# Designed miniproteins, single chains, continued (3), part 3

Each design is a single chain, and the fold is of that chain. pLDDT is the mean over its residues in the fold that is shown.

## One batch from the design tools (miniprotein)

Design m8071
Fold by ESMFold2-Fast:
Parts: C-alpha cells; sequence; structure tokens
Structure m8071 (fold): chain A 82 residues (1-82)
C-alpha cells in the first residue's frame, strides 16, 4: 500500500466534502495533516484507500451492494500486501 496514494485519496475526499459544505476548509486542512501522518501505517493507508473508493463509487451512483463488494475486495488486497 502506497502512503502517498492514500494521502492523495484523502485530500480528494476532503476537498469534495468542503465543496459540499459538509466541513470547513480549516477542518479539512487539519484532517489532511492528520491523515498524511497516519498513512505512514500501512493498515491506516489501506483503510483510507478503501473508504475513499467507497465514497467515489457512491458519488458515481453505485449501489450499496456494489460499494460493499468493492470495499471488501480492496480490504482483502490491502491486508494481503501488508
Amino acid sequence: VDPAEAARAAERALERAVERGEISREEAEELLAQAREAVADPRVAAQVLVEAAGLEARERGASEEEVLARVEALRAEALAAI
């Protein structure tokens, strides 16, 4: 699992949350700083990638079943890579 890829995924998810008005820009910047530090742990990086992929799939109109299947597959792949 690539920590830089996980950090970039977190950045994209947080930017979308700010655009939707769900969090403030200041909160997003604080959360991104925490995420960049946390993704040094491969398990955390894997979880961030899985959650970001789930959010992106939901935004594209994927069914809950499709989202859960994709999340489960990515989680299994990430755990195998650790």
Scores: mean pLDDT 71

Design m8072
Fold by ESMFold2-Fast:
Structure m8072 (fold): chain A 72 residues (1-72)
Amino acid sequence: SARREALIAEVEATLARMDEAGVPGLDKVRAELERQLAALRAGEAVDPLEVEVTIGVAEIVIGVERALPPKP
């Protein structure tokens, strides 16, 4: 339960970040995260790795877009 609660929070945070970023190409990732979120809330069996991979893809895409131009 605690692990699922953490995953739900991470998915929600990632969806909010994606919405905020407005990056093209995230629509499919967003739809997948929405599906995973619905399954988690419904008590369905969801692979944590699948959720983590989807979050990772969203983070990479957002990071790449933000890295142009990336200067310290």
Scores: mean pLDDT 76

Design m8073
Fold by ESMFold2-Fast:
Structure m8073 (fold): chain A 78 residues (1-78)
Amino acid sequence: SEVAEGLEQMKNADPSEKELAAKMGEFLELLLKRDYESLKKLLGDPDEEKLKAMIEETEKLAKEYPEIVKALIEAAKK
C-alpha cells in the first residue's frame, strides 16, 4: 500500500509514538485535501503517480472507515 509506505517513512524519521500519531494525522489530512505541495515537501518529492495512488487509497479508506480516519486527524490537533 502506498499509504502504508508513506506512514512507515514517517515512523522511521520520528519513532516517538506521540509525534508519529500527530504526523500520521497531518499526513492523512493533507491526502484528503489533495495538498500536493505539502505532501511533496513531507515525502521528499514522490512520484506523481504514486502520490495519486496514495490519495485514492486514503479517500477509499475514509469512506469505509470514516470514524478511524477522523480520530487520527483529531489526534494530530491535540
Scores: mean pLDDT 70

Design m8074
Fold by ESMFold2-Fast:
Structure m8074 (fold): chain A 87 residues (1-87)
Amino acid sequence: MAEEELRRILEETQKLANEYGEKVDKLVAEGKITPEERQAFANYAVAAQLRLVGLLLELDTVDPEKLIEEARQIKEDFKARAEKVLA
């Protein structure tokens, strides 16, 4: 079911955003990440989650397979960007 797959990707992305957010906050407190880098991470995390919610709203109008592919790409792009901030 395309809706269940999209919902799963959204939930996984939300969990990753929370986990990475906690790590980023600790590194900011330690002076290892700048406030600007923290804000960039926060903006990217919010954008990824909002975009994934948008895909769920388009299930009736867009090819479900295309939506799932786009959702996977959004999650992977977010993960790669978050890992660069943590490095």
Scores: mean pLDDT 83

Design m8075
Fold by ESMFold2-Fast:
Structure m8075 (fold): chain A 80 residues (1-80)
Amino acid sequence: SMDELLEKILKLADEAVELLKDPQFQKLRDEIIKAIKEKSSTSTILQLVSDLIALLVSQGKDELAEKLGKLAQELAKLTS
């Protein structure tokens, strides 16, 4: 379900914040939470998740980026 995918995305975003302690990750995680709470479009949520993936890749966290990318692909399929 969409709710399960969003919960999994938030869990990985929380993991990134905890591991990296970088304010940029916390800001993106908080923006994702806000978008979900405000019932923003799925395209808005996907853009924020894409930004988080790009930041993870830039920091060499390819495994977390891949896990988030798979969840983002599943979320995109629900809105196609």
Scores: mean pLDDT 83

Design m8076
Fold by ESMFold2-Fast:
Structure m8076 (fold): chain A 67 residues (1-67)
Amino acid sequence: SLAELAAEIHAALSAALAEDPANADRIDRAVLRVLLTGSDEQRAQLSAQVRAATRAALAGEAIPPLT
């Protein structure tokens, strides 16, 4: 579900950005808004960025900026 996906994304980003909690919270809100209310194009763009960020976090690498 979208709620489960959003929770997983939030958990991954929060863990990866624990050194900057304010930034993690801001990113989570933006991600949730796009997933729940964005267009299909916005969701596709966000999905690509989130997948890249998740892969980097799991590999212990620097997270690419979400643009």
Scores: mean pLDDT 60

Design m8077
Fold by ESMFold2-Fast:
Structure m8077 (fold): chain A 103 residues (1-103)
Amino acid sequence: SNELILRAIGLALRGIGLIIDGEKLLNQLKEEGASQDLIDTAQQAIDLARTAVDLAMKALTDESLSEEEKQKLIDQAEQLLTQAENLLNQAQKQYDALLQQKQ
């Protein structure tokens, strides 16, 4: 359906944005000598966002899938993006705290 197509596109774009923001944060964390745990948190967020984009793109492009199968992929992508966003927000807050300690 057109609604599933629009949802898949929206989730793919959201995931791409999280990957861009996550890669920027990851580079900043490495430059500041952040802990491995904090680097791993940012990397996990990027990995979840990449998986979500793959699921959303499969729902968008795989015409062999039923509407029910497409809906399941979209729901999984949305769940992974929410998890990625929460991890990235956590990593960003810890990065901000790290910068305050160095000032």
Scores: mean pLDDT 91

Design m8078
Fold by ESMFold2-Fast:
Structure m8078 (fold): chain A 52 residues (1-52)
Amino acid sequence: SLEERIRLLEAAKDRLTAIYNDPSATPEEKAQYGEEIDLLDRRIAQLRQQLE
């Protein structure tokens, strides 16, 4: 379902956000994961609109 997909994407975002905010994360990791978090946020928003 769309709700299940949203939950999976939110879980993925939470994992990446934890890595992004870890003090041991390298600048390269932060740049990469920051972009992935942004893409996940946008995709989650799109899927939520489909539930309307």
Scores: mean pLDDT 83

Design m8079
Fold by ESMFold2-Fast:
Structure m8079 (fold): chain A 77 residues (1-77)
Amino acid sequence: AEEAELLRRLADALSREPPDTEAIAAALTELAVRVEGADPEEARAAAARMASTIAQSSASAAELAALYRARAEELEA
């Protein structure tokens, strides 16, 4: 449930035009910390870099949004 909710938040942030870089970074940080057990400070730094890279292409962001949305649905099926 928590992982699926975070994946939906990430997908929604990625689906915005332009992509919501701050929301992408926040969702990626929460996924890394809560689901993968990553260090919070390291997760925030990595998430910020990744969000900036993704935001450079709205087309790539849209494809990632579809993948994360599908994954969230799988977790709740």
Scores: mean pLDDT 78

Design m8080
Fold by ESMFold2-Fast:
Structure m8080 (fold): chain A 86 residues (1-86)
Amino acid sequence: EKKEKLKEKILKDFALEPNVHLRNIYGHILEILEKNGDIELAEKMYEEVQKLRDLPEEQLREISRKLYEASKNNDGEKALEILKEA
């Protein structure tokens, strides 16, 4: 229930996001949620992403790059840390 609702919300934002780096960030969160299954962690990550919308493109690109590595390693804790440090 909660996992499906969260996935739907993130997928909607992913599909509607015009900024490629923010879209990639949503994609990395979806990968982590699917592999990790930690709904609370994914909700916190989603909340942190909402704070990123006004950041410069270069900063968004670096966040996306770091999250890519975290998602490949299935490291949700590191992913949340990266988002909070932004």
Scores: mean pLDDT 79

Design m8081
Fold by ESMFold2-Fast:
Order: C-alpha cells, then sequence, then structure tokens
Structure m8081 (fold): chain A 105 residues (1-105)
C-alpha cells in the first residue's frame, strides 16, 4: 500500500498537472505541445512519488498551490459540458478542499 506521503504526492501532482495543462491550453498551445507537456508532468509526478522525500513534498505543495485555481476552472468547464459527470464533480470537490488546506498552512 502507498504511504501517506506517497498518497499526498499523487494528489498534489495531479492538481498541479491539471492546472498547468489548463493554463497551456488557455494560452493557445497546440495539441502536440499539450501532449508533450502531459507526458512530462506525468513522469515528473511519478518521480516525486518514487522519491517520497520531504523536498519532493514541499515542491509538490508549491506547484499545486500555484496551479490549483487553473485546475478548478478547467474542471468547472468540464462539468458545464457534462453536468452528470460524477467523477469530475468529486475530483473538483477534492481539489477545492486541498486548496483550502494549502492556503490555511
Amino acid sequence: APTERQRELRELSLVAGLGELAEAERAGAPQEELEALNRELVEEGRRLVEEATEEALEEARRRALAHAEAAIAALERRLAEDPDDEATRRLLERIRALLARLRAA
């Protein structure tokens, strides 16, 4: 089973990655650049989870805090297109709760 730190790193990396991709898409990045960025973000997240160091956790928290609002906006747009997407709704609620925790620290 993953450790608590590995679970937090996975959640933080997902939030940061979703936000960075949403920001790039909004900036007009072409599909091939978005696909390359997605591969880079997935690999970086995997590396942080494998390292599971305190430094990796601090970096992941910093990135998640920087990009969480972009991730939230992208998921809200997705729900507007598909209001019955329960998975997206649950993910959005989870990211909002995470952002509140990060801002309270």
Scores: mean pLDDT 85

Design m8082
Fold by ESMFold2-Fast:
Structure m8082 (fold): chain A 67 residues (1-67)
Amino acid sequence: SALVEGLKELLKRHPRTRSALEALVESTGSERTALAGQLSKDLQELTGLPAHSVEEIIEAAKRVLAE
């Protein structure tokens, strides 16, 4: 998945992103939307990936954290 590979690259360049991914997975409601939105912007700037849904970003974050 391009989204999973983009998140892995972001994590490799910015190791502190792991804490942000963990916070996103644990979040709910408006906090989840805000965290996913920020991560989507960071991914777009780094990889040029188009915008993804909150649910797609969360599933990709879970896959990255499982490795």
Scores: mean pLDDT 79

Design m8083
Fold by ESMFold2-Fast:
Structure m8083 (fold): chain A 75 residues (1-75)
Amino acid sequence: MSPGERLREAIEAGDLEAALEAGVELAAQLYKQGYPLSVLRLLVKELLEAGVPRERLREAFSRVLPQEVVDELFP
């Protein structure tokens, strides 16, 4: 829950860098715990709606998730 709480706080504060950092940490945690791609897609949607650039999201997620998962999340 800690990365999820940090993500919400960052989004409300308009801190896109902190939102990206917390979102990446949360994505890695959810993936390791076996959450389905639908949950990861919702996280990507929240970050995009908050204003995090798509290219920055894809780059950051590519460092913590398998490429096949990243390809499913971004297009």
Scores: mean pLDDT 82

Design m8084
Fold by ESMFold2-Fast:
Structure m8084 (fold): chain A 88 residues (1-88)
Amino acid sequence: MNLEAEINEGMVLIAIGVLRLYGEDLGVVTRDGIEYRVFKVDSTASTGKPGLAAVLTVEAARKPENLDLKSLVEELAVPYTEELVEKI
C-alpha cells in the first residue's frame, strides 16, 4: 500500500512549515531528476552563520519513485549548500 508516500508527504510538509517560519524560500531546484525546495536559514553554528537547507517538494514526495528518500527528508533539513543549488 502507498502508506509510505503519505508519510513522506507529511514529513516534507512539517519540514517546509518549520523552514518557512524562520527561513527564506529560494525556490525549487532539480538534482538527479528529483525536485527540492531550497531555503536560506540563519545557521546557529558557533557564530550564527547563514546557511541553506533543502527538502523534497510535496509533489516529489508523493511520487512512488521517491519513497526511498523518506529517511533523507530528515537529513535534507541540514545544510546542502552547493550540492543542490548548483543543479538548477
Scores: mean pLDDT 57

Design m8085
Fold by ESMFold2-Fast:
Structure m8085 (fold): chain A 115 residues (1-115)
Amino acid sequence: EEAARRRELLERLAATDDDRERAELLKELFPGVSVEEALALLRAADALVERIVELVEERGSPRSLEEEQALLEEAFARLSAEDQAILERFAREHPELFRLALEIAGRRAVRRALA
């Protein structure tokens, strides 16, 4: 039931590029977070996933957890200082929303690759 609701919200967030709809869905999931900060997080997460996709295309898919961690750290290092700050802040203060933002960004990247 709760897992089904979470999947539906994730699919809606991944399917939309409309900042207003994204904001409304985020308010429903995390009412304690500002819409402006949540949108900044989603944009930073999209940027991180794009860097990950570029590295995977250059080097191939990671074959271990250690390779995956190294790839994530290099992708993060390629981000702007502003995007790094947003991701670090949310990972510390709102880890559930941070994980959700990465899941949304990942689903969006897969949809773009299949289009």
Scores: mean pLDDT 77

Design m8086
Fold by ESMFold2-Fast:
Structure m8086 (fold): chain A 94 residues (1-94)
Amino acid sequence: APSPLEQILAEYEKALAELVAAGIISEEEARRMLAGTRAAIDRFRALGYSAAQIADLLLRELESFVSSLPEEKRATAQAILDKFRARLAEILAA
């Protein structure tokens, strides 16, 4: 079975794909964000961070990103973030 961190990465990739489909970020930006997040997860794992702590850091980064968006994009991005947050809660509760 995939680890909690592998499941978190898969859900993050899905959230990025939804942001691309909504026209909020480009496919190139999504690829860069995914690569950066994979590198950050590997670093935090090496430092002994739990899956729950890493999930919290990812949510804070996405919340900051959504808050930086123009008003017309923010509602759609927030809905994508809320779905990602709910899915992370399910993964961490399992």
Scores: mean pLDDT 87

Design m8087
Fold by ESMFold2-Fast:
Structure m8087 (fold): chain A 65 residues (1-65)
Amino acid sequence: SEVREQLRKLEENIEQAEKHLDKAMKDAAAENVSLEEFEQLLQDGLKKVQELEARKREIASEVEN
């Protein structure tokens, strides 16, 4: 099923986005970036993960139609 393949790829993209955010946060903490930069990086990363999660939910709901 094409939908199952799309869901698997989205799951991989979500996992990669979460891993990239985690690495970026750790690197920022180690490099003593400003609190403002740290908060912006967190917000941008969380937004990306949330957008991918929302897309996954939309595709999953379309399978029921």
Scores: mean pLDDT 79

Design m8088
Fold by ESMFold2-Fast:
Structure m8088 (fold): chain A 96 residues (1-96)
Amino acid sequence: SALIAALRAFIAEIQALLDEKAPVDEMLDAVLARLQALLAAETRPEVRATLEEQIARIQRARASKASEEEVRKLAQSLIDTLQLIADELEAEAAAS
């Protein structure tokens, strides 16, 4: 699945940004851009709702000038969410 591959690539990109200790603004901008691109390509209402919630979380972090620690925790939470979506989509594909 192109979407599963895109989600896994996005997880790897977030992990690389965390490992490199990327500046908060760079990480938030990169993550927001990728989430918006995924949302634009997605037609499933449940997946769209999850992506919209994650976009809102990132936008709130930017607006509040969240600390490096808060942004890292947010990025880890996002990785977990994206992994759950990828795993669920893979299980659905295997059941078909």
Scores: mean pLDDT 85

Design m8089
Fold by ESMFold2-Fast:
Structure m8089 (fold): chain A 73 residues (1-73)
Amino acid sequence: IEEARRRAEERIKRLGRDLALAMALLGVWMGVSSLADVIILVDEMGYEETREFAERLNNPLALEKLREVEKAL
């Protein structure tokens, strides 16, 4: 999870927050979210809002990764 946090920080620095957030949102919507994508969403929108978003899209991979982020908080 620390490695995923580093990847999230690197994406934000390279792409900027807005583009990194947009790509993370698109990843959840497409069902291809990485752990770094979920970390970006939690950092920007908060845990609860990210959970609700993933639940509405019925994305089990994003929900599993969100659970992993919750354990590390």
Scores: mean pLDDT 72

Design m8090
Fold by ESMFold2-Fast:
Order: sequence, then C-alpha cells, then structure tokens
Structure m8090 (fold): chain A 63 residues (1-63)
Amino acid sequence: SADAQRIWDIIMAYGRDTYSRTEIYQAIRQAQPSADTAQRIISAINATGRDTYSIAEIRDIIS
C-alpha cells in the first residue's frame, strides 16, 4: 500500500541495520498511515514480543 511504502521509505532513509520498537513506532507516526494500516503493523510488532528488528523483519511486517 501507499502507507506501507511511506513507512518503508522513512525507515530506509535512516540508513541503519537494526531498529528498536520505539523507532519503528516513530516512523509509523511520521508516515501518518490509515488507522487500519497502523493497527495491522503495531499488532504484528506486539505479537513478536521483541525490542529490536532487522531491516528484513521490518520489511515483512510493513508489507
């Protein structure tokens, strides 16, 4: 979706290999996606129960 692409572009612009849960939430907030898209991604992150994510993991969650 366009929302997912905006979140991905923001994360890629940071140029890092790993991201904290808080940093991903900040990228979601900055992208201002639809409530449905935000809920889906946040639910996926919460389901993992982890504090840090690789770029590949973020790609899978956002897509």
Scores: mean pLDDT 80

Design m8091
Fold by ESMFold2-Fast:
Structure m8091 (fold): chain A 83 residues (1-83)
Amino acid sequence: PREEVAQRLDQLREELIREAEERLRAGESLDAVKRLVRGRMASEEARLLDSVPPEDRPWVRQLVAETTREVLEEVDRLHEEIA
């Protein structure tokens, strides 16, 4: 159901932001952290698309794209704050 997909992406967003902050504070490059975020989101998109009916796939793609954008924007903000 859509609610479960949204909750899963909300949880993943929080987890990725926490992991990104830890990695940036540990001295990992912004590019490396962004690659990790994109890779994790791509893997989750593939899993979610296989778990939903075909009619919901455009919605899942849109929600994943929005969540990815939000996480990457927050990573950029954290990088500026940590510097």
Scores: mean pLDDT 87

Design m8092
Fold by ESMFold2-Fast:
Structure m8092 (fold): chain A 94 residues (1-94)
Amino acid sequence: LEKSGLEGATEPLKKAYEEGYKKGKEEVLNSKEIPEDLFEQSQKDIEEGKKDIYIGSSDPSLPSDEAKKLLLGGAYKIGYAEGRKEAAEELKKK
């Protein structure tokens, strides 16, 4: 039970976050430009992602596919936003 939950829910969630993080960071570093609204958009994406994860993990009435989509999409959004913010900090050091 614990092992199947870890394999099914925890691992895909972590992977989605890591994929988003990597993509967001690479996009900003490759553009070599910090978008004017990057901080504002990133904060909104993080808030939406956290909300999606909360709903996907806590609402037992959701079909499994919908719950999984909210969990993975939320993790990806948070990762993407965090990656963009970190890349912007790296560019600021130039």
Scores: mean pLDDT 74

Design m8093
Fold by ESMFold2-Fast:
Structure m8093 (fold): chain A 62 residues (1-62)
Amino acid sequence: SQERIAQLQAQIAEDQAEIKELEEYLKQNPDIDPRQKAIIQARILVLKGSIYFYEKLIEKLK
């Protein structure tokens, strides 16, 4: 449905914005603790996976 597609697109936009903020944080903090960096990188990977899932779901709804 169009409403589901719109909701998924909105979620993709939110996840993309969070990825951008996290990537910028890592760029601004090159000497960050390796453990903290790994946690942030794991969050970015989770968000990228969610975007991929939402994009595939949109494809099936069209």
Scores: mean pLDDT 89

Design m8094
Fold by ESMFold2-Fast:
Structure m8094 (fold): chain A 90 residues (1-90)
Amino acid sequence: TVEEEIRRARITFAAMVAVAEELGYPELAALLREAERVVVEYIRNQTPELEERLRELQARLDALMSTFTDRERLRELLARAGAEVRARLA
């Protein structure tokens, strides 16, 4: 259901935000919180305008991540946090 997808998205983003904050990346945590809001809106109503906002957020995420020295390790930890939450909710 749409409500179950929204719940899973919120829990997944919360896990990624926690990892970003724990590792000392507050700007990444803030961007992930913004991404959560847009993703939730997109799950409810898939419009071209929201798709464009998601593309803009992805570009901003990529730009921010490019400034980090340990970006590959950070990407792995974020992906793992999201995957573990999704597996537990399956």
Scores: mean pLDDT 79

Design m8095
Fold by ESMFold2-Fast:
Structure m8095 (fold): chain A 75 residues (1-75)
Amino acid sequence: SKKKEELAEEVQKKMAEIFEKAHEKPTREEQAKYIAEEALKLAEELLKRYPEDEHAKEVAEKLKKGAKETVESVK
């Protein structure tokens, strides 16, 4: 539906901005940490904006999982 498409577009746009800023960090570990922290912050933002939306909850959980996997990939 439109709401799911709008949410996907918003998340993709914000993640692109996060990745762009991450490139300013000097090490791969610092880049991964920044991406993870900002992705978790985005997940919290989505839950605050759409607290009873099941799709927003699914997207937030995927962002949290991606953040964990990103940090683990550079250990």
Scores: mean pLDDT 79

Design m8096
Fold by ESMFold2-Fast:
Structure m8096 (fold): chain A 81 residues (1-81)
Amino acid sequence: SIDDEIKQLENTYKLDKDDIDEVEKLIKLSLEGNEDAKVKYNDFMTLKRMSKRYNKDTIDAMRERVPDIRAGRKLVAQMLS
């Protein structure tokens, strides 16, 4: 179920209440066909995977060097591959 999936994400990535509320909102909107919500959900999950794998200073340095969100997504995808 969606609740079981959210609970697993909470435990895996140490999500706070605000993160859980956002994930639930984005998943529901994505299931309704909202493409922007699907993109935001993927970005959110990618950021959580990055934060689990890399330290905060590395992530902050990468963010400072990207000119926009699209460039940031491409860089992050390369780092997770």
Scores: mean pLDDT 70

Design m8097
Fold by ESMFold2-Fast:
Structure m8097 (fold): chain A 90 residues (1-90)
Amino acid sequence: MLKEIYELLLEMNDLLLEGYYKSTDPKLKEIQKQLIETLGEIGEAIDNKDFEKALEYLERARKLAEELPEDLKKKILEKLEKIEELLKKM
């Protein structure tokens, strides 16, 4: 479970960094940057076994992801949902 959550966080980070460097829209770059920072906060909360805090950051990440382009949004939201399911089983 824990390894699977970290793999999902890493995969999302890689997708967002790729999108950040390819984007020319300053607003989209700022959203991608904030989302990357929020994913880091999710990982830190999980490391500290603060699952309530991890779920709060996950909700923030979900709201930020809604502002992404449709293709990237779908991929990120799917991975965030899987992390939420794994956290709720812990």
Scores: mean pLDDT 85

Design m8098
Fold by ESMFold2-Fast:
Structure m8098 (fold): chain A 84 residues (1-84)
Amino acid sequence: MLVEEAERAAERAREYGRRALEADPIHGAAAAVAAAGAEASAAIARRNVEAGAGEAGRAAAEAAARGAVIDARAAEENARLAEA
């Protein structure tokens, strides 16, 4: 579930980034940075799960998944500001 959660957050962030860029270049740029952060976090989550690093790897994957969700929220907020 961690990788799937992080990847779904990255997908949402990418969509918010696209919408924000269409509406406003300033908030669009901020949303794009957040989307890139979400994608990087999702990749880190996947890497840690695939490495099979036990409890420490799972904890790192959980932290990365939370990071992806936070970045997706930032992308969403910037999309709302761009579309306002």
Scores: mean pLDDT 82

Design m8099
Fold by ESMFold2-Fast:
Structure m8099 (fold): chain A 86 residues (1-86)
Amino acid sequence: MSKELQEEMEAATLLVAAAAFLVSARNMLKKGDKSNVDELIEQVEKIKKQAQELLASPNPETQAIARQAVELAEEALEILKKVKEK
């Protein structure tokens, strides 16, 4: 497999994970559920960091997907932090 395709697949996986955590964060905020908020924050921060590393890729497709993953992860983190502070 080419390095470029491998990085695109990694970025896409991080995007899907970030989107899933964003949905979970919104549901937790709506329900007032704090049960695993610290663990979820740590997981989303790891996803954000991995996506940020992929922004250094020379492949424009990888950069675009990674940027979206970072944006969704950042939104999820802001919501999870609001859940924790309530």
Scores: mean pLDDT 85

Design m8100
Fold by ESMFold2-Fast:
Structure m8100 (fold): chain A 83 residues (1-83)
Amino acid sequence: MASKVVEVTLPVAPEEAEAAAAELRALAGRSFTLPSGIEVTILDATADPEKGLVTATLELTAETEEQAEAAARHFAEGNAALA
């Protein structure tokens, strides 16, 4: 098994950015398994309200290094469907 840390930036309403980041931080250490078998763990989140962005730091765990790297790239591009 292999793990990769990735940052995912999501557009949100500027007024909601801080609240969304706080909710994600409250879930730090929580993990979820995707149908693909990739495990996603929330590590941290930060907000940029001026830009209407929330950045989540996630740990992606897969059976192989190649799968973890591919999943990290797909999440970084906002395309979780291929992870």
Scores: mean pLDDT 75

Design m8101
Fold by ESMFold2-Fast:
Structure m8101 (fold): chain A 100 residues (1-100)
Amino acid sequence: MKEVVMTIRFTVKKEDVSSIEKEFSKFVSEAKKKGLLLSARLKITRESEDGNWELEIELTFPSEEKMNQFLNSEEFQKFMDYIEEKSVEPPVITVKTVEK
């Protein structure tokens, strides 16, 4: 099966970054424990002078089936609700099948 990468891009206040990192770590641990994720990364992509920081979450799944199981999980829904609450703009989700 081809691996799938999901990227979530969002903008939050600088003061919320630490709480987002903690929630992300907890969420990733649970998803990996269930065998749903191959890898997960959280990156700060831009630090703006206005105090808004751009963050990117990259999630790699072993298959589209595992990604769909993850998207239907209660943990993912709670995490996305949390990100949407903290985001200054609606998050952008992009999905790409990995081609070698």
Scores: mean pLDDT 81

Design m8102
Fold by ESMFold2-Fast:
Order: C-alpha cells, then structure tokens, then sequence
Structure m8102 (fold): chain A 59 residues (1-59)
C-alpha cells in the first residue's frame, strides 16, 4: 500500500519515525538513499505493509 504524505512545518526525522513506529536512523537512511530532505510542502510517497512503513520515495 502506498500513501502520499506532504511534509508539514516542524516535521523532523524523529517525529515521522515516532508516527510510523520505525527508527529515526531508518527514516534518515531511506531519505538519503532517495536523495530527499524534509522540507515543508515536499510530497513523499510512503510504502506501507500491514500498517508499517517500509519505504519512502519522492512523489
């Protein structure tokens, strides 16, 4: 399952990690792997399996 997520003002690697129940280091790695940064208004494509975040890509 894929979800479109728009980065909000004040979103951090730690806050997104907590929201989706994954480690901050994992989120940071996925963002770097895809050449992404957390900037307000950026659209991310989140891949979820059974409600768990497994990947982040550029939307």
Amino acid sequence: EKELYTVKKGDTVASIAKKYGVEASTISTWLKENGLTLEEGRKLLLTLKNGKLVDIEEA
Scores: mean pLDDT 79

Design m8103
Fold by ESMFold2-Fast:
Structure m8103 (fold): chain A 90 residues (1-90)
Amino acid sequence: SAYEEVKAIFASRGFTLTSTPEEVERVRDILRGRLPVGSRAELRAKSKDGTTLTVRVEMVEEDGQRFVRITTTVTKDGKVIDERTLDVPV
């Protein structure tokens, strides 16, 4: 399943996926361009050292062009230590 694949990917990088199977499927649907503009979903994972990884996806539109906006945030000890955003055209 998609959930088991995503869970295994996070585990291979030392993170435990904390998101639900439904959240994983929603992220995949947004990434595939299947959901309307304004749709949002997040994946969350945590390592044993207290580092939290959040991947947020959103379907956005500008000037008639649809994009999937992907924001990856790394948080440690309650502070954001890295954040990256990229827009992928649909």
Scores: mean pLDDT 86

Design m8104
Fold by ESMFold2-Fast:
Structure m8104 (fold): chain A 90 residues (1-90)
Amino acid sequence: MEEIVKETEERVNRLVARLKEIDPELAKEVERLVKEILDLFRNKEPLSRIASVIEQIRELLEKSKDPEAKEQIERIIKEMGEAVERYQES
């Protein structure tokens, strides 16, 4: 579990860093939600709570007007979704 969270955190932090160069305000909000998801994984919280926070990131994707920012957020959502699948198999 900790290895999945660490790998996900490393990949997602790289995507958030790229997003900060495009839209710092949006990146700050995405980073907050990502940290919340990672904390939920570490605390072994229900997948329904994790899914709810991922949906909040998806709402930020829909509000974004920058195609490059959208691409980074979509990649973050994909990484989080893959982490959820690996969590379910554990």
Scores: mean pLDDT 80

Design m8105
Fold by ESMFold2-Fast:
Structure m8105 (fold): chain A 81 residues (1-81)
Amino acid sequence: GREEVEKEVEAVFFGFRLGVEAADYLEAQGVPSQEALREGFRLAGRAARRLLEAEEIDEEVKEEVRREVEEEARRAAEELL
């Protein structure tokens, strides 16, 4: 239904935003731009999936997913540096 499509759109857009933030973070830590971008895309997809698994995409879920992405980005920086 319409609600399902709206949820998918929100999940993709918010996931994309988190992925861009993760890529920027990784690049700031010294990860080469291409590697940072690839990891950002991976984290964007993971974030979108996490949001779609939630019953509702509210502020609490968005903050939880943001924290998960930030933690994964930190681990990726440690592995790539």
Scores: mean pLDDT 85

